# Designs tried in a protein design run: designed miniproteins, single chains. Part 87

Each design is a single chain, and the fold is of that chain. pLDDT is the mean over its residues in the fold that is shown.

## One batch from the design tools (miniprotein)

Design m3022
Fold by ESMFold2-Fast:
Structure m3022 (fold): chain A 68 residues (1-68)
Amino acid sequence: DAVQQLRQQAQQLRQQAEDYRLQAGAYRSLADASSPEEGEVLRAKADELEAQSRALQAEADALEQQIS
């Protein structure tokens, strides 16, 4: 059933988005405890993960909209 598959995909995307958000938070915490050079790299990783998290949430929202 295509509807069930879309619902499952939306749930997976939301789970992945949450995982990326948690990882971003962890990298920000590590950045604060690291050298300035290491902190810059970790903040860049956190920013990328946060952007990916938002993109996945938007995709999940779009899939849920299609099911309606």
Scores: mean pLDDT 87

Design m3023
Fold by ESMFold2-Fast:
Structure m3023 (fold): chain A 80 residues (1-80)
Amino acid sequence: MALLALANKILQKFQRSPIEVIMQAFKFPPTPVSLVIAVLIALGAPLLNPRLTYSKEHLLALARKWAPEALGELEELLNA
């Protein structure tokens, strides 16, 4: 699972509460895939906006930039 592997690598770099906030805001299920997606969102806006709002298009754009191998898993989750 590409998203899970990526999440584990990124989480080792980022130990910030924004990940938890993002998961709550999007009502992500408590799964490793959701955690990866939350980290990808955090990478797209590492500073600055504690009230971040992302659309599906923004999430896919972030995946294309930071984790292109995870695009399929992200798109499947967003369309579920």
Scores: mean pLDDT 55

Design m3024
Fold by ESMFold2-Fast:
Structure m3024 (fold): chain A 67 residues (1-67)
Amino acid sequence: SKQQEALEKLPKAIETTKLLLALLLSGKNSKENIENIINEKNIEEIKKNIKKEDIEKAEEMVKKMLE
């Protein structure tokens, strides 16, 4: 949609925040993992190493922040 130019930064920031929170919850918040998420490198590999429960909890936390 045309709102993507206004929301392009927001969806990306939301995704980054979810992944960073999931890393923190999983105890895998190394500088390397944080930098990789911010730079969009190895995201799929990092996601595979995060517990599904921690990803779901991070998504819920971000959703509550946006309410």
Scores: mean pLDDT 74

Design m3025
Fold by ESMFold2-Fast:
Structure m3025 (fold): chain A 68 residues (1-68)
Amino acid sequence: MEKIKKIAEAYKNNTPENLGLAFQLVNEIGVDKALKSKYPEARKLAEQLKRMRALAAQGREHARALAE
């Protein structure tokens, strides 16, 4: 729970260093865990990371298919 609270606080402070730390903490605790937290800031950040990861994965698979 403490790491999720730190994510929410870092997101609220909105500095590049704090945002970087917030993304790192979401990766460490897991996106799903952050999404289930009571902190809306942590949920928003986790959802954004999940979306970015899904797009990156889709891009890699699509690039592989097109290379054939």
Scores: mean pLDDT 69

Design m3026
Fold by ESMFold2-Fast:
Structure m3026 (fold): chain A 99 residues (1-99)
Amino acid sequence: SMEKQKEEVLKKLKKELEEIGGPELEGLREAALRLGVEVLTSEGFDEEEAREGVEKGLEEGPKLSVEEIEELFKEASENQEAYKVGYALGALYGRAIAV
């Protein structure tokens, strides 16, 4: 399920943050982009479309509410378009980094 993927991704992001040794925002965004694309590509999504989605999500995620991000994941799980799935994942990462 997308919720299980979300939880697994957050656990990996936390490990990446601990390994970076400090919350340099640009480094965190780069790590999140790399991790997001890797996760989605492992699930069979197109790499280029997933990357574009994650990048846009990372940019816009800090401006979205938790409820809006949950709705994005619901829509992504129903449609399974690589860009939409990437956008939802990137938005989650962007918000997690910003708070």
Scores: mean pLDDT 76

Design m3027
Fold by ESMFold2-Fast:
Structure m3027 (fold): chain A 60 residues (1-60)
Amino acid sequence: MEKITALKRWLEERGLTEEEAAKILGVSPETIRKWINGEIKPSLELEKKILDWMKNNPPL
């Protein structure tokens, strides 16, 4: 799950908590954790949203 690995990296590089990422994506923090752990799969639309966000908001 390449996009889930990218989400983990994004959180670490930005110093974001699961709660902050959840707020940005409009989901619960538990949903972020489940995606990161591979317990559930994000929708294709949400995967695209995550990638687009990371592309437009690179780490400093």
Scores: mean pLDDT 69

Design m3028
Fold by ESMFold2-Fast:
Structure m3028 (fold): chain A 66 residues (1-66)
Amino acid sequence: PDERARRSAEALVAVARADPVLGAQLARKAGEDAGRPETGERAAEAIRAGDYESAFRLVAEAVEAA
């Protein structure tokens, strides 16, 4: 699970660096799919703020919970 979460977070952050709007939408969806919409929203906020370290951590947490 941890390795899958890490890879998913890496892929999402890479998308967010190229397209922050799409990255934020994917982060919200990851949170919703995991039953953690708050975590997804925090990840989307981190992406909008350019805080990719926090975004990575939050996305990995959401994917791990799924």
Scores: mean pLDDT 82

Design m3029
Fold by ESMFold2-Fast:
Structure m3029 (fold): chain A 85 residues (1-85)
Amino acid sequence: MLAEAEALRRAALEGGARRLVEAEKPYGAELSLEGALMLARDVAEGRDSGLVLPQTPEGQAVRAEIRAAGARARALEAAAAASLA
């Protein structure tokens, strides 16, 4: 359970951040990989970043995917914690 949650969280952060950078390039937003990683981390944890990005429909779709993966990882972590209690 925890290993599955870690894999989902890692995929959301690494893959999502790269896809956010690529999605925002045509918009000229100059989203850095570092900024994309911070945004992906906040979104995966269920927080909205203070960044105005993503602005493209493609970037917004990636944000939604990151949020869903993060929510799934948190649910698996909660289930694992309940099993230990």
Scores: mean pLDDT 70

Design m3030
Fold by ESMFold2-Fast:
Structure m3030 (fold): chain A 92 residues (1-92)
Amino acid sequence: GASLYEAVQAVLDATFARVAPTLSPAQQAALAAYRGRIAELARAYVEGRLSREEFLARLAELVQEAGAFDPRVARVVEGMVAAVVTTLDRAA
């Protein structure tokens, strides 16, 4: 059966698959890296290794880092973060 983390991965995979064809190779590579980092943070949170406050702070840092790199990548990362937080909150 789908675990909470599998639900998070499904949301991230769906967003990446939808937007990746509209992005340059450099933007796709950056987005793939941010997707992986968001998934690892979500896993750490689900496993109790990060508090809610630490998890949200780390996600906010990723959004700001993405914004410094590329505004298109930042908008996608913001959408991924929002979708992951919503998925986790609905399961709580």
Scores: mean pLDDT 86

Design m3031
Fold by ESMFold2-Fast:
Formats: sequence, C-alpha cells, structure tokens
Structure m3031 (fold): chain A 91 residues (1-91)
Amino acid sequence: SAAAQEALEKRREEAIKKAEKAIEKLEEEGKLELAEKLREKVEAGDTRVIQALAVAYDAFEQGKEELALLLAEVAAGDESRIPEAAELAEK
C-alpha cells in the first residue's frame, strides 16, 4: 500500500540521518579517512552501510564509543572486526 511505502521511506530517511550523524562523530574522533570512505558509500545509497552506521550512531548515543567505532569499521568492509564488535555488544 501507499501508506506502507511512505512508512518505509520515512524509516530510510531516519536511517540516513543517523548515518550522517555517525560520520560526524567519526570526524570528531579524528577518524577522517574512515568517515570519508563511509560518506561516499552513504551518498551512493549503500543500504547496508546506511543501516550499519545507524546502529553505530545508536551505540554512540548509548555511550558505547568503542563498539560504535568497531561497527563503523565493519560497515566500511573490515569484517575481521565482527567478533570484537559482537563481544562489546554483549556488555
């Protein structure tokens, strides 16, 4: 339905806003190369990266900075960091 499509579009817009805020947090942390790489993916409409960064932003908002940084590295394609991110998520 049109209402379901509008709801999905709104959720996507909210995820993009969170992803942009996560990139801003990475820039504040001095992770400039990581932030630039992720910005390019978000601008390209990479849904996986957008969703992963939205989760990273939620981790920043919860004060879980180390987890948020690892989630951002995973979003950028560093799958070797997945076990570390999973361990921190259990805290």
Scores: mean pLDDT 81

Design m3032
Fold by ESMFold2-Fast:
Parts: sequence; C-alpha cells; structure tokens
Structure m3032 (fold): chain A 100 residues (1-100)
Amino acid sequence: SEKEEIKKIAEEIFEKIKEIAEKNLDKLTPEQQKLLSEELIEIISEAEELILNTDDKKYFFEELKKLFEKAIEKFKARGDEVGVEIFEKALETIKEAEKK
C-alpha cells in the first residue's frame, strides 16, 4: 500500500539524516547539538503524524520538505552554519528519495 511505502521511505530518509547529523556532531558546541537534536525530534514527530494522516506520497514529500525548509531558515537566523549544512543535506536526501 502507499502508506506502507511512505513509512519505509521515511524510515530510510531519517536513518540517512541521523548519519549526516552524527558525522557533524564534533563540529557543534553542546548547545548547538541540543538545538539540532530537539529540532530533529520535532521534525520526526511531525513526519510520524503525516504518515498516520495521509496515504498520498506526493503530499508527504511536499510537507516533509517544508519541515526541513523551516529548519534551515530557523538555523540561518541563529547563525548556525553547521546546522544549516546538515538540514540542507537532509533536504537533498528527501529530494533524491522523491525521484524514485
């Protein structure tokens, strides 16, 4: 089903995003690590709610991209260049997954 496909794709995307974040943790202060972790937890929670409430793969990807675009703007406003880079790489991962 579309919902099972969305769930599997989401799990693969978030595993890759976690790897991107973990690879860059040593470049972040403890405060920046906390803010990154909190933002990722919030995005994952919102993505889980999207999976529960939709079976439309296109809608899921559009909404997921918006969550990461908001995170990029938020971290830009804070001057967290490493956090911005992590979320930009995450957004790229989502866009690549959407093409499949």
Scores: mean pLDDT 86

Design m3033
Fold by ESMFold2-Fast:
Structure m3033 (fold): chain A 90 residues (1-90)
Amino acid sequence: MIEEEKKKYEAAKEALELAKRGAELWSKPNPTREEVEEARELFERATKLLKETFGIDLPVPRSREEVEELIRKAEEAYEEAKKALEEALK
């Protein structure tokens, strides 16, 4: 059903936006304690959404490499969900 494809698309889009926002805060040269905590919360939300919606089991990132992996997986999920939604609309 198109509603399921739309739901997956919205979930993937949200996960990608959360991951990118978290990475932006985390990659600052001198992030504040508050900014680091906000980035962690954003990453936790992104990883949970990817796991629950797509079965993608990723750790909450604690290193630059893990942040890059989260973004990569979120981008892949977004592109797949977008294509599935576009096909369902045909």
Scores: mean pLDDT 82

Design m3034
Fold by ESMFold2-Fast:
Structure m3034 (fold): chain A 91 residues (1-91)
Amino acid sequence: MEAEIERLAAEAERALAEGNLKEALELAVRAYELWLEAHYPPEVAEAATKAARYYAKAKLAEAEGNEEEAKKYRELALEYHKEAQELLAKS
């Protein structure tokens, strides 16, 4: 798993260097999802992964100049982050 996470992170860096922000963010989120699955209960990992996906969407919207859409995605990311924290507290 750790080697796969490192491989995905390296692929994300390469995509970013090639100017593929969307691909870089997708690869980074997948690496983070695998890391979360290794360290947290499934329900916590799922909620935290959703938060990460919305953070990635917010970053992409920022890069496109869509500030209103970026704000909306950041708010959704925060909601799922809170859910992950609540689930972790119940574990």
Scores: mean pLDDT 84

Design m3035
Fold by ESMFold2-Fast:
Structure m3035 (fold): chain A 80 residues (1-80)
Amino acid sequence: MKKESERLLELARELLEETKKELEETTDPKEIQLIGDIAEGLLLIMRGVALLIGDEETAAEIDKILEELRELTREKLESL
């Protein structure tokens, strides 16, 4: 169980890093919103999985990643 939630957290962190790269390369506001929305949806699914397997600590760490993603998407849109 905990080993699985550790892998889940690693995947969430990887998703954030890939999303950062995509946002840096994109200048279309609609594409930025879509990239952000997709990444947020995936992170919410990962958070839900962490809660289902009973790892509230991993869910809380994913919440921090979600907040960072939301801030990055907002900052990118505001920079246009």
Scores: mean pLDDT 84

Design m3036
Fold by ESMFold2-Fast:
Structure m3036 (fold): chain A 87 residues (1-87)
Amino acid sequence: SSAEEEAEKKLEEFEREALRLYLEAVDNRASPAELEAILARLEEMKKEVEEFLKKILDEETYKKYVERLERGLASLRAALRAYAAAL
């Protein structure tokens, strides 16, 4: 459906921006404080995506996308903390 296509596009945009922030943090040798700021920004962006999805998707589909977003963000948090531990 058109709504599902818009949802997938929004998720792809979020994933691209999250990866960009991660790579920028690595390239710039981000401090622990800067990494925590990036994680906070990613959580804010996730909430914005969730609000957008809630407006266009039914409750069942929305829950599935939110679970996918939460798993993705958890993985990225783990990657950023592993990077920080290796510094």
Scores: mean pLDDT 82

Design m3037
Fold by ESMFold2-Fast:
Structure m3037 (fold): chain A 85 residues (1-85)
Amino acid sequence: AEEQARALAGLISDDPEAQELAARGLLLLQRAGELAAAGAPREEVLRLAREAARLFAEAGALSDSEKGRRLKEEAEAALRELEEL
């Protein structure tokens, strides 16, 4: 799981700080999915999903790449949707 998160983060940016933030976001998103499957309260799942989206937005902002820019835009849009839920 952690190795997969790091591999995916590497596809997003060559910046080590951006990779670390993206990997943390992926792990939190995976945790949110596991909690949802286990029947955890919706607010706990949304809290982790919102934090993951924030980390992805920060990772994208640190990345001087088209993929980083897309990640930032998509993560910021996802965060807005999650805050409305």
Scores: mean pLDDT 77

Design m3038
Fold by ESMFold2-Fast:
Structure m3038 (fold): chain A 61 residues (1-61)
Amino acid sequence: MSELEKVLEEYRKKFKEAGIDEETIDLILNTLRRLVEEGKITVEQAKAALDQLITYYKSVK
């Protein structure tokens, strides 16, 4: 399994724990996967974006 896929699976679990619906999780993870695969962002930048999104969704429930 690639480092990217490992990160995406870890964050899928965190988003589910935060109570975010699966459609929203899939949209977020698929968007970031595409951006990394297209070379537009790094895996580290994807992690930072995912951390920001988790914090945001936890605060605005």
Scores: mean pLDDT 81

Design m3039
Fold by ESMFold2-Fast:
Structure m3039 (fold): chain A 96 residues (1-96)
Amino acid sequence: SLSKEQQEILKIIDEFIKFAEELRKHLPEVAETAINAAKKLKDYIEKNQIPVEKALEMFKQLAELFVRLVEQADPSLAPEVRKKTEELIKKVEEIK
């Protein structure tokens, strides 16, 4: 069974995937890249292949990369993406 911390990370990753899917209609290639990376991270956590601390680090890196890709592709969408990713990063930082 997964730890409470692993379950909380998985919920945050699912929120990230849902948000990226909404972006697919505007930036399909950026959304697909982010979703594929998030699903891979989710798979590592579900298979207990990485420690919680590494999963938190990898998620933050993924979120930061996603913002940069959006800023490069469509700067007008960047503020909303930044706001949502900052909310998700804050949730990750609350996991012990």
Scores: mean pLDDT 88

Design m3040
Fold by ESMFold2-Fast:
Structure m3040 (fold): chain A 84 residues (1-84)
Amino acid sequence: AIVKEVPEEVLVAIINKIYQSLTQVLGDANKAKVLTLAYLKYLQNKETIPPEKLLLIQSVVSQEDYTVLRLHAARAIEIFQREF
């Protein structure tokens, strides 16, 4: 599906879902925060993530949420740095 501009509240909801899921899996909110930001930068093709960490993130991110975040990665990073 071709996605046009998405409301900020949708991006916040997706990011928060990933952050909370990773916090539960890792047992550490700071590690989850670092990994969430690394994932957003990975989606923007600015950084790489080790395969084992990428698989962990992919286990908590739906294909639909992945598609939305990938198309809006730069904006998602700005939102994450401001709100989280």
Scores: mean pLDDT 80

Design m3041
Fold by ESMFold2-Fast:
Formats: structure tokens, sequence, C-alpha cells
Structure m3041 (fold): chain A 75 residues (1-75)
């Protein structure tokens, strides 16, 4: 999906800018796949993506303000 490609680009750009550590790149991309998205109704996908991305980032030491901005762009 072109939407998944755009979300993966957001992750790549955040890593390049030093907002997210390189070690989290593949973990974040694994949350944004057709198989994972298909687990949720389409109207719930934005919230589930936001929550999952935010939780992964904060639990791995990314500041809350940065985690919220990235989760918002992906959700």
Amino acid sequence: SSDIEKKHKIIDDAVKKGLIPESLRDKLKSLVTPSVLSLYPKDQQPKELYDNVYDLLVNNGVPESVAKEIAKKIG
C-alpha cells in the first residue's frame, strides 16, 4: 500500500534526523504492515497505530513530545 510506504518513509526520516535511534527502525516498521493493520477495523487503525508507535518509542527512551509527534504522523 502507498500509505504504508509513506508511513515507513516517516520512520526513515525520523531516524535520519536523530529523533529515533536506528535500533528501533525495524521494530517500528513491523507495526506498520498490511498483516498488522488487518487485525483492526479501518476506523480503529489510526488510534491503534498511534498507541502502538507511542508505546514502543516511550518504552525505549524516546522523549514523550517526540514520540507523540511521530505517532501522530503515523496514526
Scores: mean pLDDT 84

Design m3042
Fold by ESMFold2-Fast:
Structure m3042 (fold): chain A 82 residues (1-82)
Amino acid sequence: MREEEIEAAKRLKARIEELEERAKDPAALEELAKRMGVSVEEARKRIAEEAKLRFLLDKAIEMLKQGLEPEKIEEIALELLK
């Protein structure tokens, strides 16, 4: 059961990394902004905000491996985002 949550967190991390890579290509970034229904500048900003979550995802994976409940991990993550 915990393995599924860890796998989900790893997949989300990989998706964030893919978005950051796409942000380096102007054509790919424009396509992504179009999909999101926002400007290129706003898409770039949102990708940068999601990149900050990589640190929290790494921490969440560690805590899940230590047997902490998802609700407790979310509380800690929200406190760190303040």
Scores: mean pLDDT 71

Design m3043
Fold by ESMFold2-Fast:
Structure m3043 (fold): chain A 80 residues (1-80)
Amino acid sequence: MSREEIRELILQSAAEAGRLHPDASESEAIQTISRILAERLGVPELAQKLTELMTKMIKEGASGYETFEKVVELALELAA
């Protein structure tokens, strides 16, 4: 998979999560996005790691952009 394909999948997963659960909290949205993305990548084990990564980045005060790029890197590493 290319980096660009993974970015597309993340954006599609976020859109789908918003469609399924429009009233979700930020934590619930992160969990739903992680699950959909992991399923679309064919690596269900990714969901837990993605949720952990995003939670850690938020705790460290990372920007949304920095968190997004870290998610892309993790998905590339585990789905390649």
Scores: mean pLDDT 77

Design m3044
Fold by ESMFold2-Fast:
Structure m3044 (fold): chain A 74 residues (1-74)
Amino acid sequence: SSTLEEAQRLASETYRLAVRGDVEGAEEQARRLGTLPGVTQEQVDRIIEGARRGDVEGVKLSLQRAVSGAQEAS
């Protein structure tokens, strides 16, 4: 489950950056998460949009969906 471990790591980092208001950092980590099998561009777009709006709860929910997709692909 190297894909799941990587997805969890990238999701945690994306969330940390979003909580700090580091939108550019959160966007970069979300795009990296999007390179993993099972993570869709729609999920990446929702994470980035949430980060841009400062919607920390929306980012968290979108990250949970992305990690679930990566887990199913593993």
Scores: mean pLDDT 87

Design m3045
Fold by ESMFold2-Fast:
Structure m3045 (fold): chain A 56 residues (1-56)
Amino acid sequence: SFAAIAKEAGVSVSVVRGAATLLEEGFSEEQVRAFLTASGVSEEQARIVVEGIRRL
């Protein structure tokens, strides 16, 4: 679930939902990670978010 990914990554559920929306819109995993890090999310947190969404 998005809530489980958010807890693992240490981010809000809205961050996970936003990342999922960007992936659904056709942005690459690399682009989504870059967007998250530009927004203040760490590289490690961004990696956990994207990998978590990929496993749904």
Scores: mean pLDDT 85

Design m3046
Fold by ESMFold2-Fast:
Structure m3046 (fold): chain A 75 residues (1-75)
Amino acid sequence: MIEELEKKAEELIKKDPNSPEAIRLLVQIADEYYKKGEYEKAVEWYRRAADLAAGIDPSFAERLREYAEKVEKEK
């Protein structure tokens, strides 16, 4: 399932990097890795979501970055 989500996210990013759907999908991928204990991968996907969100909602982007830092340091 995660592999399919990753493929879909890459497609959405290439076609419309400012898509709210793309941001949501990246967060879902990060959350799935977090649930599986793959914290480094979860951090990568949260940061990617933050980068996309920066052009749409800078406040949300900052929150995603802070959350990624917290996951990286504690887990």
Scores: mean pLDDT 79

Design m3047
Fold by ESMFold2-Fast:
Structure m3047 (fold): chain A 85 residues (1-85)
Amino acid sequence: SPRQREVLEALRELYSSSEDGFVTAREVAEHLGISEQTATSHLNSILDSKVDPDLRVDDTDKSNVRYFLGDISDPGIVALKRALE
């Protein structure tokens, strides 16, 4: 959908400038001027539909759900995820 595309584009921009290699739904929401709940719903829909195969989620802490881009088998991505767990 057009809104899913906007959310995905915002996430990609935020990811490229991310200090820790993660993006939160709140950051996407602030970037687009939408609610965090709306951003979360669209991100979850994108993950479920696999419309972006590079999109990953770290939901180890449900209060701090984080999103990132990359192959989970990439050693750099795995190391980043592990360091923040």
Scores: mean pLDDT 71

Design m3048
Fold by ESMFold2-Fast:
Structure m3048 (fold): chain A 78 residues (1-78)
Amino acid sequence: AMSQEELDVETKLALGAMYLALGDIAEKQGNKEEAISLYKKAIELFKEVLNDPNASPETRKLAEEMIKEAEERIKKLE
């Protein structure tokens, strides 16, 4: 299998934030299913931040807040 290096905490947080933003764009365009998919990808990345021992308390709080926002968006759309 091809070996992949783990992304650092900051990169995971940034990618999660990008997926959250893309989900918001998809939602505003009326692409409900795409928005849900993008929000779920954001949540997965933020959960990886929470599971990373290198994440600071501030970074963990940001990830938790972003997960909550994405989950609320998904529930509104489902």
Scores: mean pLDDT 82

Design m3049
Fold by ESMFold2-Fast:
Structure m3049 (fold): chain A 100 residues (1-100)
Amino acid sequence: SQEELQARLDELSRAAILELLDRLYADPRLSEAQKAAIAATKAAVEAETDHRAAARLFSRGLDAIRAALSPDQRAAMDRIEGEVRAEAFARAQEVEAELA
């Protein structure tokens, strides 16, 4: 159903957001302050049950994280974001195929 598809895509979107934050947190090039900002964003997203509100919290947190990064750190973040986005897209395709 359309409702079931949307619910599963929303869950995949949330999972991708949390995976991105986890991979960023694991990067050894980040300072303690930068890691604290990532951890705070993750905690806010995990606590938010509304997927749209969680996406807004993520977007604001990501903008703040990006603003605190050096150019080299930002390039690394862009690579991680690209990888997570590609993985999320592949999983969304699998879900759409299952419910088609």
Scores: mean pLDDT 82

Design m3050
Fold by ESMFold2-Fast:
Structure m3050 (fold): chain A 92 residues (1-92)
Amino acid sequence: DEKLAEARELAERAIEYAKKVAENPDDLEAAREAAENLAKAMILLYEVDDWEALEEVARRFEEYTKKVPREATEALRLLQTASAEFAKYVEA
């Protein structure tokens, strides 16, 4: 499925950007890219009904976002927006 392949690519990009934010919390562009790529990946995974992949991507994303310092308020806000969107998709 082309959507599944694209979702996997977007998920890996989201994880890479989340890792960059954990390493440099002032990189707000990386935080924005992480959230946008994660949201796109989640939408595609939702469309193909791959809940296991959705859960795995969210878990891996949180492994890096939890390492972001609490003082990096704007970066955390952007990253948390992606998690909020994920919750909406699984609750709907």
Scores: mean pLDDT 80

Design m3051
Fold by ESMFold2-Fast:
Structure m3051 (fold): chain A 97 residues (1-97)
Amino acid sequence: NKIKEIIEKLAEETLKRMGKPKTKENMETIISELEKLVEKLGLTPEQVEELKELILRSFDAQERLAANPDDPEVRAEVERVGEEIEERLKEIEERAK
């Protein structure tokens, strides 16, 4: 299942970015939460892939901000990505139901 594959990869990256070990327990916890979100919103594989890209972009921006906290360009990018994720989730929710 394409959705399951995307969720699994996103869970792995989430744990890595949070500095948590890739244990079976940690993986199952994140996967369970992501699966519940996908089911609740009725997301298609394409929409789950889009959500994954936005979340990973958010992690990249956060890491860049942590490395360069006084960089106004990086700070603006983090804010922009956050807003984009919020807008996309609203659109998906409205389109799903």
Scores: mean pLDDT 77

Design m3052
Fold by ESMFold2-Fast:
Structure m3052 (fold): chain A 64 residues (1-64)
Amino acid sequence: MDYGSEEEQRIGLAVALLEALGLTAGDGRYDAAAREAVRAFQAAHGLPVDGVPDAATLAALRAA
């Protein structure tokens, strides 16, 4: 469940963007598969690979 914090909002947005890009299932959940999709995306784009959708990761996802 989303707590409504900025971090949880970033996670929710990252999951939505991953779903829109076809990189994960359209279930709206931030699970292990979604986190690994974030890590794979970060590695592909030369970002820090921590599985956390920070501002740089979100900017790259929005640009994709």
Scores: mean pLDDT 70

Design m3053
Fold by ESMFold2-Fast:
Structure m3053 (fold): chain A 69 residues (1-69)
Amino acid sequence: TEREREQIVRLLARSLSEMPVDDAVAEVQRFGDRLGASEEVKQELVDLVRNGDYESAARRMVELAEKAG
């Protein structure tokens, strides 16, 4: 449900925000690699994390996981 999606986004965003930025970058790149995401999509996630936009990064990751499943 939308409510469950928002809960996952919040938990993931919090997890990313508590990491050192280099670790968060490595995590989103590893996530993209596991899903077969393009370099452009992985760079989008990296840019969001580097800008401190953890909620948008988390939301994008959830969208990618849904598309891959």
Scores: mean pLDDT 85

Design m3054
Fold by ESMFold2-Fast:
Structure m3054 (fold): chain A 78 residues (1-78)
Amino acid sequence: MKLEFKSKEEVLFAKEALEKLKSQPDFTREEFLELAKKLGVSEEFTEQILAKLQEVSATGKIEEFEKQIEEGAKKLGL
């Protein structure tokens, strides 16, 4: 699934979510949803990121997801 970043807030949410996955493995789905609300991210995009985090956790492909986030940030001038 092609992840498309449309806002600075979406990039920030994805970065924070990945860092929480890496540093705080006990970070819950409810905590991710609260973070998304705080940043003003849509429910649809939040679900896409949560699905991606589950995939990354299962496959160990953290670096590929980091690159997708970096490319999204570059496209938005971040």
Scores: mean pLDDT 79

Design m3055
Fold by ESMFold2-Fast:
Structure m3055 (fold): chain A 95 residues (1-95)
Amino acid sequence: MEDEIKMVGAEMRVLALAEEGRFEEAKRYALERAEELVKQGRYELAAELLITGAKILKEAGDEEGAEELAEEARRVAKQLPPEVAREIEERIEKL
């Protein structure tokens, strides 16, 4: 429950920063929250946050920031089972 609330809050913060044109802050925030999840062994949640952040940045017009978050999601996905990593890669391709 606590982690789900933190994740929703993180996604909302990335969205708010991106909508304000604060792309560098949105990217940094997403990376820092994902790093915390990785340190906790929550690789799937970290990858999901990074993909959602990449989608938000791309839709806001920051293609470079979106690509950086997508690349980090690919790195995190290497810690996941191959089937889950493939699903993450497919989601990145749809961006």
Scores: mean pLDDT 83

Design m3056
Fold by ESMFold2-Fast:
Structure m3056 (fold): chain A 74 residues (1-74)
Amino acid sequence: SMQDQFDELRARVQDLARQAQQLHNQETFQLVGEAVDLLTQASQETDPARQQQLLAETQRLVQQAEAQLQQAQA
């Protein structure tokens, strides 16, 4: 469901924010901030198709942040 997508992305964003803080990774923090903004837009969006597009963009940013964090830990 769309609610499950929101819950999953929120959890991933929170995990990334915690890890970015611990590693002092500014690039990951910036990507997390962008993902939070898109999630907020998606939560306020009334058009289901646009909401799904915003969630897809959020997922791409989260994946990018996860990749950046993985590089920072190497």
Scores: mean pLDDT 83

